# Designed miniproteins, single chains, continued (3): the designs that were tried, part 20

Each design is a single chain, and the fold is of that chain. pLDDT is the mean over its residues in the fold that is shown.

## One batch from the design tools (miniprotein)

Design m8663
Fold by ESMFold2-Fast:
Structure m8663 (fold): chain A 62 residues (1-62)
Amino acid sequence: DFAQKALEAYKQSMPAAIEAAKLAGNTSLVGVFASRGMYMMLVEGKSLEEAREELLKEAEAI
C-alpha cells in the first residue's frame, strides 16, 4: 500500500525534519521538511541518512 509506505517514510523523516526546522529557526517548517524527507526516500530512493543530510543542507540555506 503506497499510502502506508508514505506515512511510514513521513514518520521516519520526522526527527530529521525537527532538526532542520530548528536549524532554520522556524519550527513551523517541521511539516515541510518531513514531506521533503518522505519525497526523497520514496521518489528519489534516498536512504534515511541521505535524506537527513539533504534536509540539514536545505535548512542551512534558509
Scores: mean pLDDT 83

Design m8664
Fold by ESMFold2-Fast:
Structure m8664 (fold): chain A 72 residues (1-72)
Amino acid sequence: RPLSEEELKGLEEAEKKLLETISTLSREELENLKKLLEEEIALLKSSQPTPEKEKALKLYEELLKKIEELLK
């Protein structure tokens, strides 16, 4: 099922809230989340590309960058 404009807006709002939540996590929690995101990114890259998977991949890569900045 293709995502509606409202569903896409909801995902962007959820992404913002998730980024804010990540900023409150401990170093150990950030390291665990980084490993999970790297595994999810690898799985998405190994599957057939769809617009939905490309959006998820972009979101996970942005979250991974934020986590790496917080782990410095």
Scores: mean pLDDT 74

Design m8665
Fold by ESMFold2-Fast:
Structure m8665 (fold): chain A 96 residues (1-96)
Amino acid sequence: MEELAKRAIEAARKMAEAVAQGASPEDVHRYADEATRYAQESDTPLAVGGAAMASGAAHAVETGDPRYAELGHQTALDMGSPEAAEAGRRAAEAVG
């Protein structure tokens, strides 16, 4: 479902922006949960890449370890989601 994949990627993008703005862990996890939900509903690699990036960024914020955001970035690239991958790169920079 193309629309659900777009929503998963958009949630990942909003999460990267939230991390850059110093958003609360609750807001970061809310976007990660949203991306994961859309990925499960769309059943597509593109949405899964977005969800992986969002989850990685949420872990990076909670732990202060940018490697989680970097892992999410790489997963998004491997799944063919360059927009989600760019969001992961921005999250890694904001945490590190």
Scores: mean pLDDT 70

Design m8666
Fold by ESMFold2-Fast:
Formats: C-alpha cells, sequence, structure tokens
Structure m8666 (fold): chain A 91 residues (1-91)
C-alpha cells in the first residue's frame, strides 16, 4: 500500500494534463480509504492525508479551472476532518 500511495502522489505531482491529474487524485483517494480501513497506525494515516492534501492543492494550482479536482480536494478535506473527529471522540 505504501508503494502505491507514493506512486499515486508522484503521478499527481507529475501529471501533464488535467485528465492525468484527475486519475491520479482519484487513485490517491481510493488508497487513503484503503489505508484508513486497514491501518491501525493513526500517525501514518494522518501523514498520508497531509501529503495527499499538499499534492492535490499543488495540482489545483496547476489546473485552477478543474471543477473535478476542486471536488476531489473538498472530498479529501472532509474525509480528513471526519477521521480526526472520529479518533478524537473515540480515543
Amino acid sequence: LEARLEAAIEALRNAKNEEEAIRAAEELLRLLEEMERTSDDLEAVLAAYDRALAALREALKRFPESERLRRLLLELEIREGVFLLRHAVLS
């Protein structure tokens, strides 16, 4: 999973067009969902969310008119917020 996450982040950073960026971002969100379900390492999950958010924000700077990238960024921000709230309440 770690290698796939790194590859997805790198694909997003190196995306040459909007379509490549969208595909990389969608894969990144899927991998984060899998990591959240399968990992007990909360710090690793949070670090992965932080890296993904940074990569998505940079992609949106490169493709600022992409409604799809903006929606994916919003979805990722919401998921991180829910993850933090869930663990703050249940821990």
Scores: mean pLDDT 80

Design m8667
Fold by ESMFold2-Fast:
Structure m8667 (fold): chain A 98 residues (1-98)
Amino acid sequence: SSAVDQTNQSIQQLLQLGQQYPLSQSHLNSAATYLQNAVNNSVTDNQLNGVATMAQGSVQQVQQAASQGPILMTQTAQSVQDGFNSFYTSVQDYQNSL
């Protein structure tokens, strides 16, 4: 689906940012993993669209933070990781309810 394709593009952008900013790499790699797992476990178009929107917005936030320095970049990467982990957990909870 287009939402899956958009999320995969965001995953690649997060991984690329991790390569450019090594202090944030572990957080961005974890965020990418949570996004991939959320896509794989999403069963509704609304869930997939939610993942795509969240991923795109988070890439934009990380890119903006990168322009302001490594501390804000690292804090933003951690926040993105935490947000995607929370979303992944909600997707897993839905799957477990089936």
Scores: mean pLDDT 79

Design m8668
Fold by ESMFold2-Fast:
Structure m8668 (fold): chain A 65 residues (1-65)
Amino acid sequence: SMIEQGRKEAEQLAKEYFEKNKENIEKMDISTLKTLQRQADFAGMDELKKYITELIKKKEEEKAK
């Protein structure tokens, strides 16, 4: 469908934006990352959401030690 095609194009652009901003994302605190995770979920950026989720988990585990 036309809607699905538009979604795939948006996902590709989002992936390019993510790659460009990856270093900045890695420097964010847990609260900021949780906000970005919600934004990524809303925008349908599944790969970015997964990456942020793993990064939050890693930071929380590091804080617990």
Scores: mean pLDDT 72

Design m8669
Fold by ESMFold2-Fast:
Structure m8669 (fold): chain A 90 residues (1-90)
Amino acid sequence: MTRLEKLVEEIKSKEDAMKRIENVKTALENLQKAVESGDKEAFDKAFYKLQTEPLLELEAVVRKFPDDEEIQKAYEEALKTILKLMLMRP
């Protein structure tokens, strides 16, 4: 069983899923701050943090609620933001 499959089982409700999306948004805000400051070390730390848990939680949330438009939009927006910020790495 993968870590992703375990996370899908851990998500108990849409409220839990929404809290996990908030964690992803916080990680993206930290990455945006690093880009704005031109701090390469802060960017690398924020990007590492994003990859360890928030991204897996986001994928698990989407898998748990595949028909939820709000969750689907949050997933798409997060991926677009990550790609944009990677191109803007200091």
Scores: mean pLDDT 78

Design m8670
Fold by ESMFold2-Fast:
Structure m8670 (fold): chain A 62 residues (1-62)
Amino acid sequence: LPAEEIKALLRRALALTPPEDEALRAQLRSALGQEVPDEAVLRAAADFLRSIGEDEAAERLL
């Protein structure tokens, strides 16, 4: 995926992440500031998206 599409998916994950999940929100914000996001953060974002029924977005992110 192009970096811009990955960042769009990460911004979507951040917008959907509950405020109480400070750890995930911090990881997603950090990844949005990087040119090449960490694979661990991409997996965490994909796992979260899949948990809320966003299966297509999760598959595109990985």
Scores: mean pLDDT 79

Design m8671
Fold by ESMFold2-Fast:
Structure m8671 (fold): chain A 64 residues (1-64)
Amino acid sequence: GEEEIKKLIQELTGASEEEAERVVELLRKNRGDAAGALLMNRLGATAEQAEKVLKLAKEAGLLD
């Protein structure tokens, strides 16, 4: 669920709870492109790490 996604973001990137919540907000809006860009460009995630977050969001029903 949403909490699992937030924890994954924090574990992979060292992001704060507020930063992880911003990613989740974009995922809720089906903005996977923007969420991936935020993860990589602002939070320092690798492409592989961003892909893991987006995959989990799709499995949780937050993305198509």
Scores: mean pLDDT 85

Design m8672
Fold by ESMFold2-Fast:
Structure m8672 (fold): chain A 73 residues (1-73)
Amino acid sequence: SMIDEKVKKLREEGYSDKEIEAYKGLLKGEQLYGGGNYGSAAKLFQETADKYPDTEYGKKSGELAERAQKLAS
């Protein structure tokens, strides 16, 4: 899958397993958001932010969770 190819490249670039897992959560949330499934996107983004708060991708997921939640309402 496209996600698996991106994950392989991040590992080759020296990203940590924690950063890669945060990135996978971010991408899955973005796919749901792009499909108009804002409620599921908000949940996934928030779970990613909660699990990986010290990563850049976890922090980005937290910001996107707030945006997705506003659109789900």
Scores: mean pLDDT 85

Design m8673
Fold by ESMFold2-Fast:
Formats: sequence, structure tokens, C-alpha cells
Structure m8673 (fold): chain A 73 residues (1-73)
Amino acid sequence: SMVDEIIEKLKELNEKAKEALEKGDWESFNKILQEMEKLYLDAMKKEKDEENIKKIREAVNKVIKEIQELVEK
């Protein structure tokens, strides 16, 4: 489904963001964050089902929390 594809893409981008942070590559990290934001905004424009919207928001919030915890170290 579209929701599953979006969640999988978010997981891929999250792993790339973590790799960029490990390398100290802040330029790549910022570009990946922009890709994640675009993916989220495009998904929110297309999705009309409230439960699917909730799943996407929960996935994004989880990724944001993980990235914030890594940056605070």
C-alpha cells in the first residue's frame, strides 16, 4: 500500500541520516532531512484516511525522536 511504501522509505532515509551523522557529514544529513520533510508533506497531501494519516504521523514522530536523541549526544 502507499502507506507501507512511505513508512519503508522513511526507514531508509532514517538509516541514511544516521550514517551521515556517524561520518560527521552535516551537509548530507541536512539534505536527507529535507527529503524526509518532502516525503511527509507529499504523503499528507495525498492521504485522506484518518487512520493512515495517524500511522504516517506516528512513523515521522518516531524518526524525529530518534534523530534528536542522536544529535543531543
Scores: mean pLDDT 81

Design m8674
Fold by ESMFold2-Fast:
Structure m8674 (fold): chain A 77 residues (1-77)
Amino acid sequence: SVDVYLELFEELTKVESKEKAILFVLSTTPEARREEVLRAIGEKLGLDEETIEELVRKLREGTPLSEIARELVEASK
């Protein structure tokens, strides 16, 4: 369930920066589920669907997870 990864994200944000929390969650997520989890985190952060799908596209293109995490945080500001 995606909820397990969102719960992990929320627990990590209590002790880590949002960027580090996102990176850890995405790194521990099986590759086949990373798009689903990225969308869920983006929605949780209040990002619009266009921004979320752009980040999913970058993930598919092989953009490093560290850059995806940074861009998620920047888009949420």
Scores: mean pLDDT 86

Design m8675
Fold by ESMFold2-Fast:
Structure m8675 (fold): chain A 111 residues (1-111)
Amino acid sequence: MKELIEKLKKALEAVEGEKIESLEELEKIGKEKGVDVTPLIDLYKLLDNDGDGVISREDLEAFAENLGLNKEELERLLKKADKDGDGKIDFKEFLTFVREYVELEEEKLKK
């Protein structure tokens, strides 16, 4: 868990402020900045089971159990990522979700 959080944090920091709308853009920016964005790519592919470029709330709920997130924490993160409330998470909303998740887990690890 700690290693995953550290890797995700570094990848997110490298792409902060960049307009990223696809996996291809994420890979390109990671290469240009010399940062390993593979953890973000792998996580997105794991959640996007059907490869349609959209992650469902159900996919995130299943993932949350593996990450040790409780229902209240998951709902809080989803409200920040899925502003439209349509139950569909696009790539940009996915990056928001991961950022909020990393921040939450970092606070738990600082004890």
Scores: mean pLDDT 73

Design m8676
Fold by ESMFold2-Fast:
Structure m8676 (fold): chain A 80 residues (1-80)
Amino acid sequence: NEELRKALEAGDLKAAYELVKKADLSKVDPELLKELARAFGEAGDVGSVNDLLVRAYTELKPEDREEVIQAAAEALRKAK
């Protein structure tokens, strides 16, 4: 989680996503997943947002999943 936070703080979305790809999403801090979803949405990286949403739907508990989905949708709406 510390490595993911540092990647997000540096704006290195590619590194952040590679870290998440190797991780079990249920073990990642939901707040960091929400920040990642917002960052991808703001960057207009629809493919990464969609992949994160699919993984959240299958790997996260319903309560955590809904928060991540809402954050991603809000970021994409602001970008468009």
Scores: mean pLDDT 75

Design m8677
Fold by ESMFold2-Fast:
Structure m8677 (fold): chain A 86 residues (1-86)
Amino acid sequence: SDVITRLLFAIYLTDPERAAELIRLLSQPEQRSEALQQLIDYLDARIAAGEAKLAHPEDLSDEEIAQLKRIIATLRADRAELEAAL
């Protein structure tokens, strides 16, 4: 999945050991649902952080608000795709 690959790369950039463990879980059919849930939890945390920034729009430029809304929309779409794969 393009979504899984993009998320693993994003996690690798900040936590390579976590990315390696998720790859291990994804390679085992009996642990795939656990790995997908961890990726969903990662997306939920990123969406929550983005929404928290949007709660104080006075601290952001119009361009930053527009970009953050696009990012959150993409993360929500990615989350829906992973949840459908559970």
Scores: mean pLDDT 89

Design m8678
Fold by ESMFold2-Fast:
Structure m8678 (fold): chain A 100 residues (1-100)
Amino acid sequence: EKYKEMGLQEVEGFERTAEAIGEFSEEKGEEIKERAKKKAEELKKQIEESTPEEQKKLNREAVLLEASLSMALILGSSYKLADEEEGKRLAAERALEVLE
């Protein structure tokens, strides 16, 4: 029960972070959002259908995805202040790598 709720919240977290990166990356924004949505739907389904032990593993996956996307967003945002196009490019490329 608790692990299921935590996993679903983490999935929502990485969806929001991917949306923020998508807003920075106009050309690749839709691809990032589509990949994030697909991955979120797959993870939510797995969490809903899993045992408590499997939910722990899925929660870990969701947490790592959110952490990786948050790092991409921070990197892109920092670079955007010095070089806007490079910042957007770095955030987009890192997000697409994470969402493979």
Scores: mean pLDDT 77

Design m8679
Fold by ESMFold2-Fast:
Structure m8679 (fold): chain A 100 residues (1-100)
Amino acid sequence: AEEAKKKIEEVREEGLKKLEEARKNNASKDEILKIFEETVKKMVEILKENGLEELAEKVEKAAKTVIEEAKSLSTDDVYRLVRLSLELMAEEAIETLEER
């Protein structure tokens, strides 16, 4: 599971970096959500490849909820929500992989 943990950490770091750059460039809400969705898809693929199908499904469902909630929020609130969600998803994935 060390390789999977490393991949999740790399995906988290790249996603957060892209979100930071998007914010600095005054990116739209749609662009921020696209970065979030692409980052989550990469995490989900890693989880599925490592036999964590239930956690992958949980992460996918949580991401859909975040995207739906984002429709009623300001761009700044969307940025904060997706950044926090991404960090929490990655942390749970890493913790689950460490228990295996």
Scores: mean pLDDT 85

Design m8680
Fold by ESMFold2-Fast:
Structure m8680 (fold): chain A 87 residues (1-87)
Amino acid sequence: GDEELLKKVEEAIEEVEKLLASTNPTLEQEVLLGLMHISLGIGKLTNDGRWALEQVIKLLKEMVKISTNEELKEKLQKIVEKLEESL
């Protein structure tokens, strides 16, 4: 249900935060992370876990695209794949 999807999204955002904290994140990466938090917040307020999941997947794919660090790209892509299993 939506609550279970929202929990998966929240856990994925926490993983992204930990990955970015281990690097010197760009302003663009920090903006995308902020938008992920906003998407989760809207999902919680509207009880729309599927919408929040779809938005965070989209934002994560953009973060993968703009990231220049290959190790970070690989780890972010694994988070994308894990979330897409819930679609």
Scores: mean pLDDT 89

Design m8681
Fold by ESMFold2-Fast:
Structure m8681 (fold): chain A 61 residues (1-61)
Amino acid sequence: SNTDKAIAMLEEAIRNRVSREEFEKIYAEVVELARQSENPTLALARILALAGEYLVRERQA
């Protein structure tokens, strides 16, 4: 599903500790996939939670 694909892409970016600029590009694609999913609201909520984890890690780096 588009939701699972979006989450997998974001989790991979976080795991690989990509740069902020690269993360922003991946995040834009992930949001677009989430909007096309069967439940955009749930997909976006899950994505925002994962993005929050990345932002906390980046601030500490």
Scores: mean pLDDT 77

Design m8682
Fold by ESMFold2-Fast:
Structure m8682 (fold): chain A 74 residues (1-74)
Amino acid sequence: SMDDERALEEAEARGRAAMDRVKEISKQKGEELLAKATSERQKQLAQAAIAGQGYNVMTPDEVDAWNREIAETI
């Protein structure tokens, strides 16, 4: 159905826009953390968030905390 195809395309476009917004918020929060960072670990976490490399650097608990911070901003 053309209506079903349009609905899927619109949902995919909304999904991409939401992901782009999450990336922008994560980058902004990462830059804020980097400016205030007093420890080596805080600097590493901030740089990973800015680069979109959180999963490669952060522990699962740190990822959960970061995702919560982003969700509270949306």
Scores: mean pLDDT 79

Design m8683
Fold by ESMFold2-Fast:
Structure m8683 (fold): chain A 64 residues (1-64)
Amino acid sequence: GDSTISDIATALGVSKSTVRRLLREYGVSAGQLRDAVREVAGRHSGVLSPEEILRLAAKRVAEA
């Protein structure tokens, strides 16, 4: 839902439009992306940019 998209956007410091674009590009749900972002950020927050974390999370959900 929109609230989940807002949570992802706020957590990574990206726009909601960026999150919605990645959801469409990878064909994943907002809930799955949120969970994957939390996991990826926990392992890579000091290494990857917010956009790289978002893309890696989306890819992992799409491949799972």
Scores: mean pLDDT 78

Design m8684
Fold by ESMFold2-Fast:
Structure m8684 (fold): chain A 71 residues (1-71)
Amino acid sequence: SQAEIEELQKRVEELLKNKDLEGLKELIKEVLRRLTDVSEEVAEELAEAVINNDLKTHDELLQRLAEELAK
């Protein structure tokens, strides 16, 4: 839902404001695990790629999140 997207955006903004990179990594990892049947190790690697400015992985994550929330 739109409210869930807004809530997620607020959480990301708060973590970035507090420079909580570990919290941001855990949030990305949790979202990846909920949207895909990936292992914790794969979710960890993908979360690190997003934080390290891998724009392609970031765009793919946002696309999957939008698709899941539209259901």
Scores: mean pLDDT 65

Design m8685
Fold by ESMFold2-Fast:
Structure m8685 (fold): chain A 93 residues (1-93)
Amino acid sequence: PPLSYPSLPVPVDGRTALALAFINAGYPELVPESEIEPLKALADKLEPTQPLNAAFVYRQLARYYKALGKNDEAEEWQAKADALYASVGATEL
C-alpha cells in the first residue's frame, strides 16, 4: 500500500507548488534546477513547526537528485527526511 503523504503546506509560490507536484507525480526531471533552492528554503522554514511536511519536501528533493544521477545528494536528503520521521515518532516502511 502507498504511504499517505501530509497535505501540501499552506500557500506557497506557484512555481514551488508545481515543482513539488511534478516530483510527487514521478516527473522530477521536469523541474528546473532554479526551483531547487526555493524547495530547500521551504523545507528549512517548515522543519521547526511542521516537521512531517519538511520531511515530505526533503524526500522530494531526494527523488529529484536521484533522477539527475546525483546519488550522494539524494541519500543525504533521504537521510534528512528519515531523521525527521524518526524524531516525531513516525516510522518509514
Scores: mean pLDDT 71

Design m8686
Fold by ESMFold2-Fast:
Structure m8686 (fold): chain A 69 residues (1-69)
Amino acid sequence: MSPELQEEIDRGVAEVAAAVGLVLAKKAKAQGDEKAAKEAVEWGKELIRKSGASEEVQKELIEWLEKEV
């Protein structure tokens, strides 16, 4: 696999983790479940960190997730 393709895959995994984390957190907040919302955010952040994406991409997506929640 080319390094460029691997970077795209790693970024895609991180972006999916951020999106799913946000959807779950917003759903929990809408139901008044602040604990579940926090757990969803932390789950998303952990998967972003484990995605293999660059530190810059990880920082961008973590900041985005924290801002949007």
Scores: mean pLDDT 84

Design m8687
Fold by ESMFold2-Fast:
Structure m8687 (fold): chain A 65 residues (1-65)
Amino acid sequence: MMVSKEAFEKAVVRLYLEGKISPEQANKAGKIMNSQGEIVDAEKVAREAGFSEEQIKALLELVEK
């Protein structure tokens, strides 16, 4: 799913605050995201950051809202 960098960052921060991802996962996702352009492939970046399938699903639900 292609989303804005802002939407992706907000979703990652939300998951971190809810305790659904680790600080290491949040940090890695942020680094990968910042190497992309203004549009981010949310699922691809989350997988590269080491998110589980459950964590990816939660991220995609937040990005759609």
Scores: mean pLDDT 81

Design m8688
Fold by ESMFold2-Fast:
Structure m8688 (fold): chain A 54 residues (1-54)
Amino acid sequence: SMLSREQLIRRAQGYLAAARELEEQGADQSAVDFARKKAEEYAAQAGVDVASLT
């Protein structure tokens, strides 16, 4: 709640990048899902569609 919209978008993008890296490395699906969920939460707080950040 103390993050700017730009900071929230950067956090969402960071978690999307982390989710892709985890998936490429064959990590546990729960870890991939957690990173995607965090990306969606930050995107929602910023008022943007997470799909627009890929």
Scores: mean pLDDT 85

Design m8689
Fold by ESMFold2-Fast:
Structure m8689 (fold): chain A 80 residues (1-80)
Amino acid sequence: SAAAARAAARAALEAARRAVEQGDIEGGKTHLEEAYRAALLLPDEVREPVVAAVAAAMQALNQGDLEGALAHLERALEAV
């Protein structure tokens, strides 16, 4: 259901945010992958901004940009 997908995406995004806040880049990436999979099941109006923000957060983590990753995670959480 859309409600289950939103709950799963939010839980994964919150876990990713917590990992990144603790400097756990690999944990953050793992939870972002979970968020991405859940986001693909969201309605169009929510899916596109969440997927874009998750992708941007992942790219920031790949560059070691924790501040950028947190900013993108906050946008994803606001969009869900």
Scores: mean pLDDT 88

Design m8690
Fold by ESMFold2-Fast:
Structure m8690 (fold): chain A 85 residues (1-85)
Amino acid sequence: SEAKELLERFKEKATADFEGLLAALRATGELTPEQLAELEEALRVLEGNLDLLKKNLPEEYHPEVEALKAELRERYAAFLAEQAA
């Protein structure tokens, strides 16, 4: 299915890009308010792109898109908890 291939490619790229951003921030050893705002904007853009993708996918794939959104939010929350410790 072209829809399944599109979703799988998007999942791989979105996860890799977001994890890459988190890894880069961890490597700096400091999280500035500006970097936090950039991270929040990156997550917002990714969620918006996932909502747009969802509208173009058959309903059978919608739960997988929602699961990916939840996973990205959990990764973000875990990163913030790590930085607060």
Scores: mean pLDDT 85

Design m8691
Fold by ESMFold2-Fast:
Structure m8691 (fold): chain A 69 residues (1-69)
Amino acid sequence: SISELAKEIQELLSKGRTPENLQRIIALYREMIDKIKEQTRVEGADPKLAEAKIRELQELIADLEAQLG
């Protein structure tokens, strides 16, 4: 679930900023985006709210990718 992915991301962030941890966090954010898209398609969530959250996660991914160099 999205809540389980969020918990894993928080745990990885608490362990410190290694390139391997940052890459894993990026992968988990991408999984969250996929889950939001799935929930919007299946459960009839508001697509505008889903798009806003996806954009937020994409910006977080871009910031982490910039940190990796």
Scores: mean pLDDT 81

Design m8692
Fold by ESMFold2-Fast:
Structure m8692 (fold): chain A 83 residues (1-83)
Amino acid sequence: MDDIMKQIEQAASQVPGVKSVEVRQVAPDVLTVTVTAESAEKSQEVMDKVTQAVSQVPGVASASGSVSPSDPKEVVVGVKLEP
């Protein structure tokens, strides 16, 4: 688990326009990746690229991103792990 969380954090942090990344485990097979974009204008592009990069990490079954309703600079990516 810790290894995959580190790989997801690294994949997300390599995306251009990302200011910060936080990875949290919500359930045994579900992670939440919270990304702060450098600007609200970049949030949609960051969301798309982070979602794509995270989905390429070994052990990730699916990833889906959204821009936070409470903060236009914040991107939240839900990640489902392979069992």
Scores: mean pLDDT 81

Design m8693
Fold by ESMFold2-Fast:
Structure m8693 (fold): chain A 59 residues (1-59)
Amino acid sequence: MQKAVDENLAEGDKIHELITQKADKETLEKVLGKETTEKILTLQKLAQQASAEVRAQRA
């Protein structure tokens, strides 16, 4: 059952391309759908939180 793995890899490539192009939330929802867009936004929020922690350590 290789299909699920292939689909996940293809989806990852699409996500990477859209993030690299800095597509807005509306474009992401249109292309990837609401569920995938929510995952991306959650990951961005976590990344921002991690960056804030690093900055707090520097202060």
Scores: mean pLDDT 64

Design m8694
Fold by ESMFold2-Fast:
Structure m8694 (fold): chain A 66 residues (1-66)
Amino acid sequence: MPSMQEQIEEAERLFEENRDKLTPEEAAAVQHNLDAARTYLEQGDHEMADNHIEGVRAILKLTEKR
């Protein structure tokens, strides 16, 4: 199973690939969740990091269907 670090890196890659499909509000929400996930991971809070990565996945899932 991928580590939290690998999951964050995958989410960042998907964000870059879909940047042009996101509204400014959606892009800001993804960036906020990625920043929060990295901050919590650095603090050792893997549960909060995972919660914020789920937020990224939810936003990107909607944009992928456009």
Scores: mean pLDDT 80

Design m8695
Fold by ESMFold2-Fast:
Structure m8695 (fold): chain A 106 residues (1-106)
Amino acid sequence: SKEKLIKAIKALSDYAIQKLNDPSVTEEEKIAIEIAYYDAFSRIYEKLGMKEQAEEFKKRAEELRKKHNISPEALAKAYRDIADVLEKAGVTELAEFYRKKAEELE
């Protein structure tokens, strides 16, 4: 539902802000989290019919992947964490998508 997608946007934003401001989170883990959250935002905005915003977030995720040599393990962990946030927001289909994405990197 649209309501669950909006809830997911807020939950993902809150999660990203918390982790990116946590000094115990490594620089690589922070970049992996940014990649995962931009990718998730892209897919949520696409489901909301907001194509231009979806495309912008997709490009930001791709740019970070090209600029930084992020390990598959760090990215897989970020996808699992994003999946947990999505599940709690009730966006079960997208949560399952990110769990599968994480498995493909392992």
Scores: mean pLDDT 88

Design m8696
Fold by ESMFold2-Fast:
Structure m8696 (fold): chain A 108 residues (1-108)
Amino acid sequence: GSVAVKNMQAILDALAASSPQRAKLTAQGLLQLLQELLDAVESKDADKALQLVGELEAYLITVAPDQADLAQAFADELRHLIESGKFDELKETVKNIIDLLNQKLNQL
């Protein structure tokens, strides 16, 4: 999970450097999708979790096209955890990303 957290941090830092307002709106949108992902992970709904990871990737590429490679790497790690049945590690990873987003929102 540490690679996904680092990639999310890098994307948010790049957005904040360009526009604090865009970074704030992006973090708010991501929090909604991540909460839905957390609910799917707790239910062990792999199909729903994979769908939501795809939505997260598409959202990140749309808001930060210059960081598309980091968005893809982020999504690929989450997909790997889902496909490997590592739901406990995935749950901790998603919670750590939510904590990171809340911390960034308090700094913007």
Scores: mean pLDDT 85

Design m8697
Fold by ESMFold2-Fast:
Structure m8697 (fold): chain A 136 residues (1-136)
Amino acid sequence: MKEEIVRKILEENGIFLSDEDLQILVEALKPYDIKDDEDSKILILTTTLILYLEGKITLSDEQYNILLSFVKSQIEKYFLGKTPKLDELSSETVNALAEAAGLLYKAGLIDEETYNKVAGSYAMAVGTGLINPKYL
């Protein structure tokens, strides 16, 4: 079941949610095909951070730091190189990382230069048809 895969991926990465918060995350992931792979792992962990930053779930300081470090590293890996690697991820995962970058910028956790690089790479990928935007 989708819930079992989501719980497994979270727990393997040191994230332990209450049953209530897990249901909020599973509902947010309902439109997506979740697999035991790297793309789904990035999507799940990024969506968990988004829900926390929106005040919809609770995390310990340790779990928050794990997710923050992970999501920042994925943004750096896929968006911030000379050649962005957005073609290596599903559109859903790219959309989640771009949304997380916007929330991190609003929270003062990434600078304007970093956010502008993410926004520019995302806009180019959408404009060339490489990424299907979550909202059209």
Scores: mean pLDDT 84

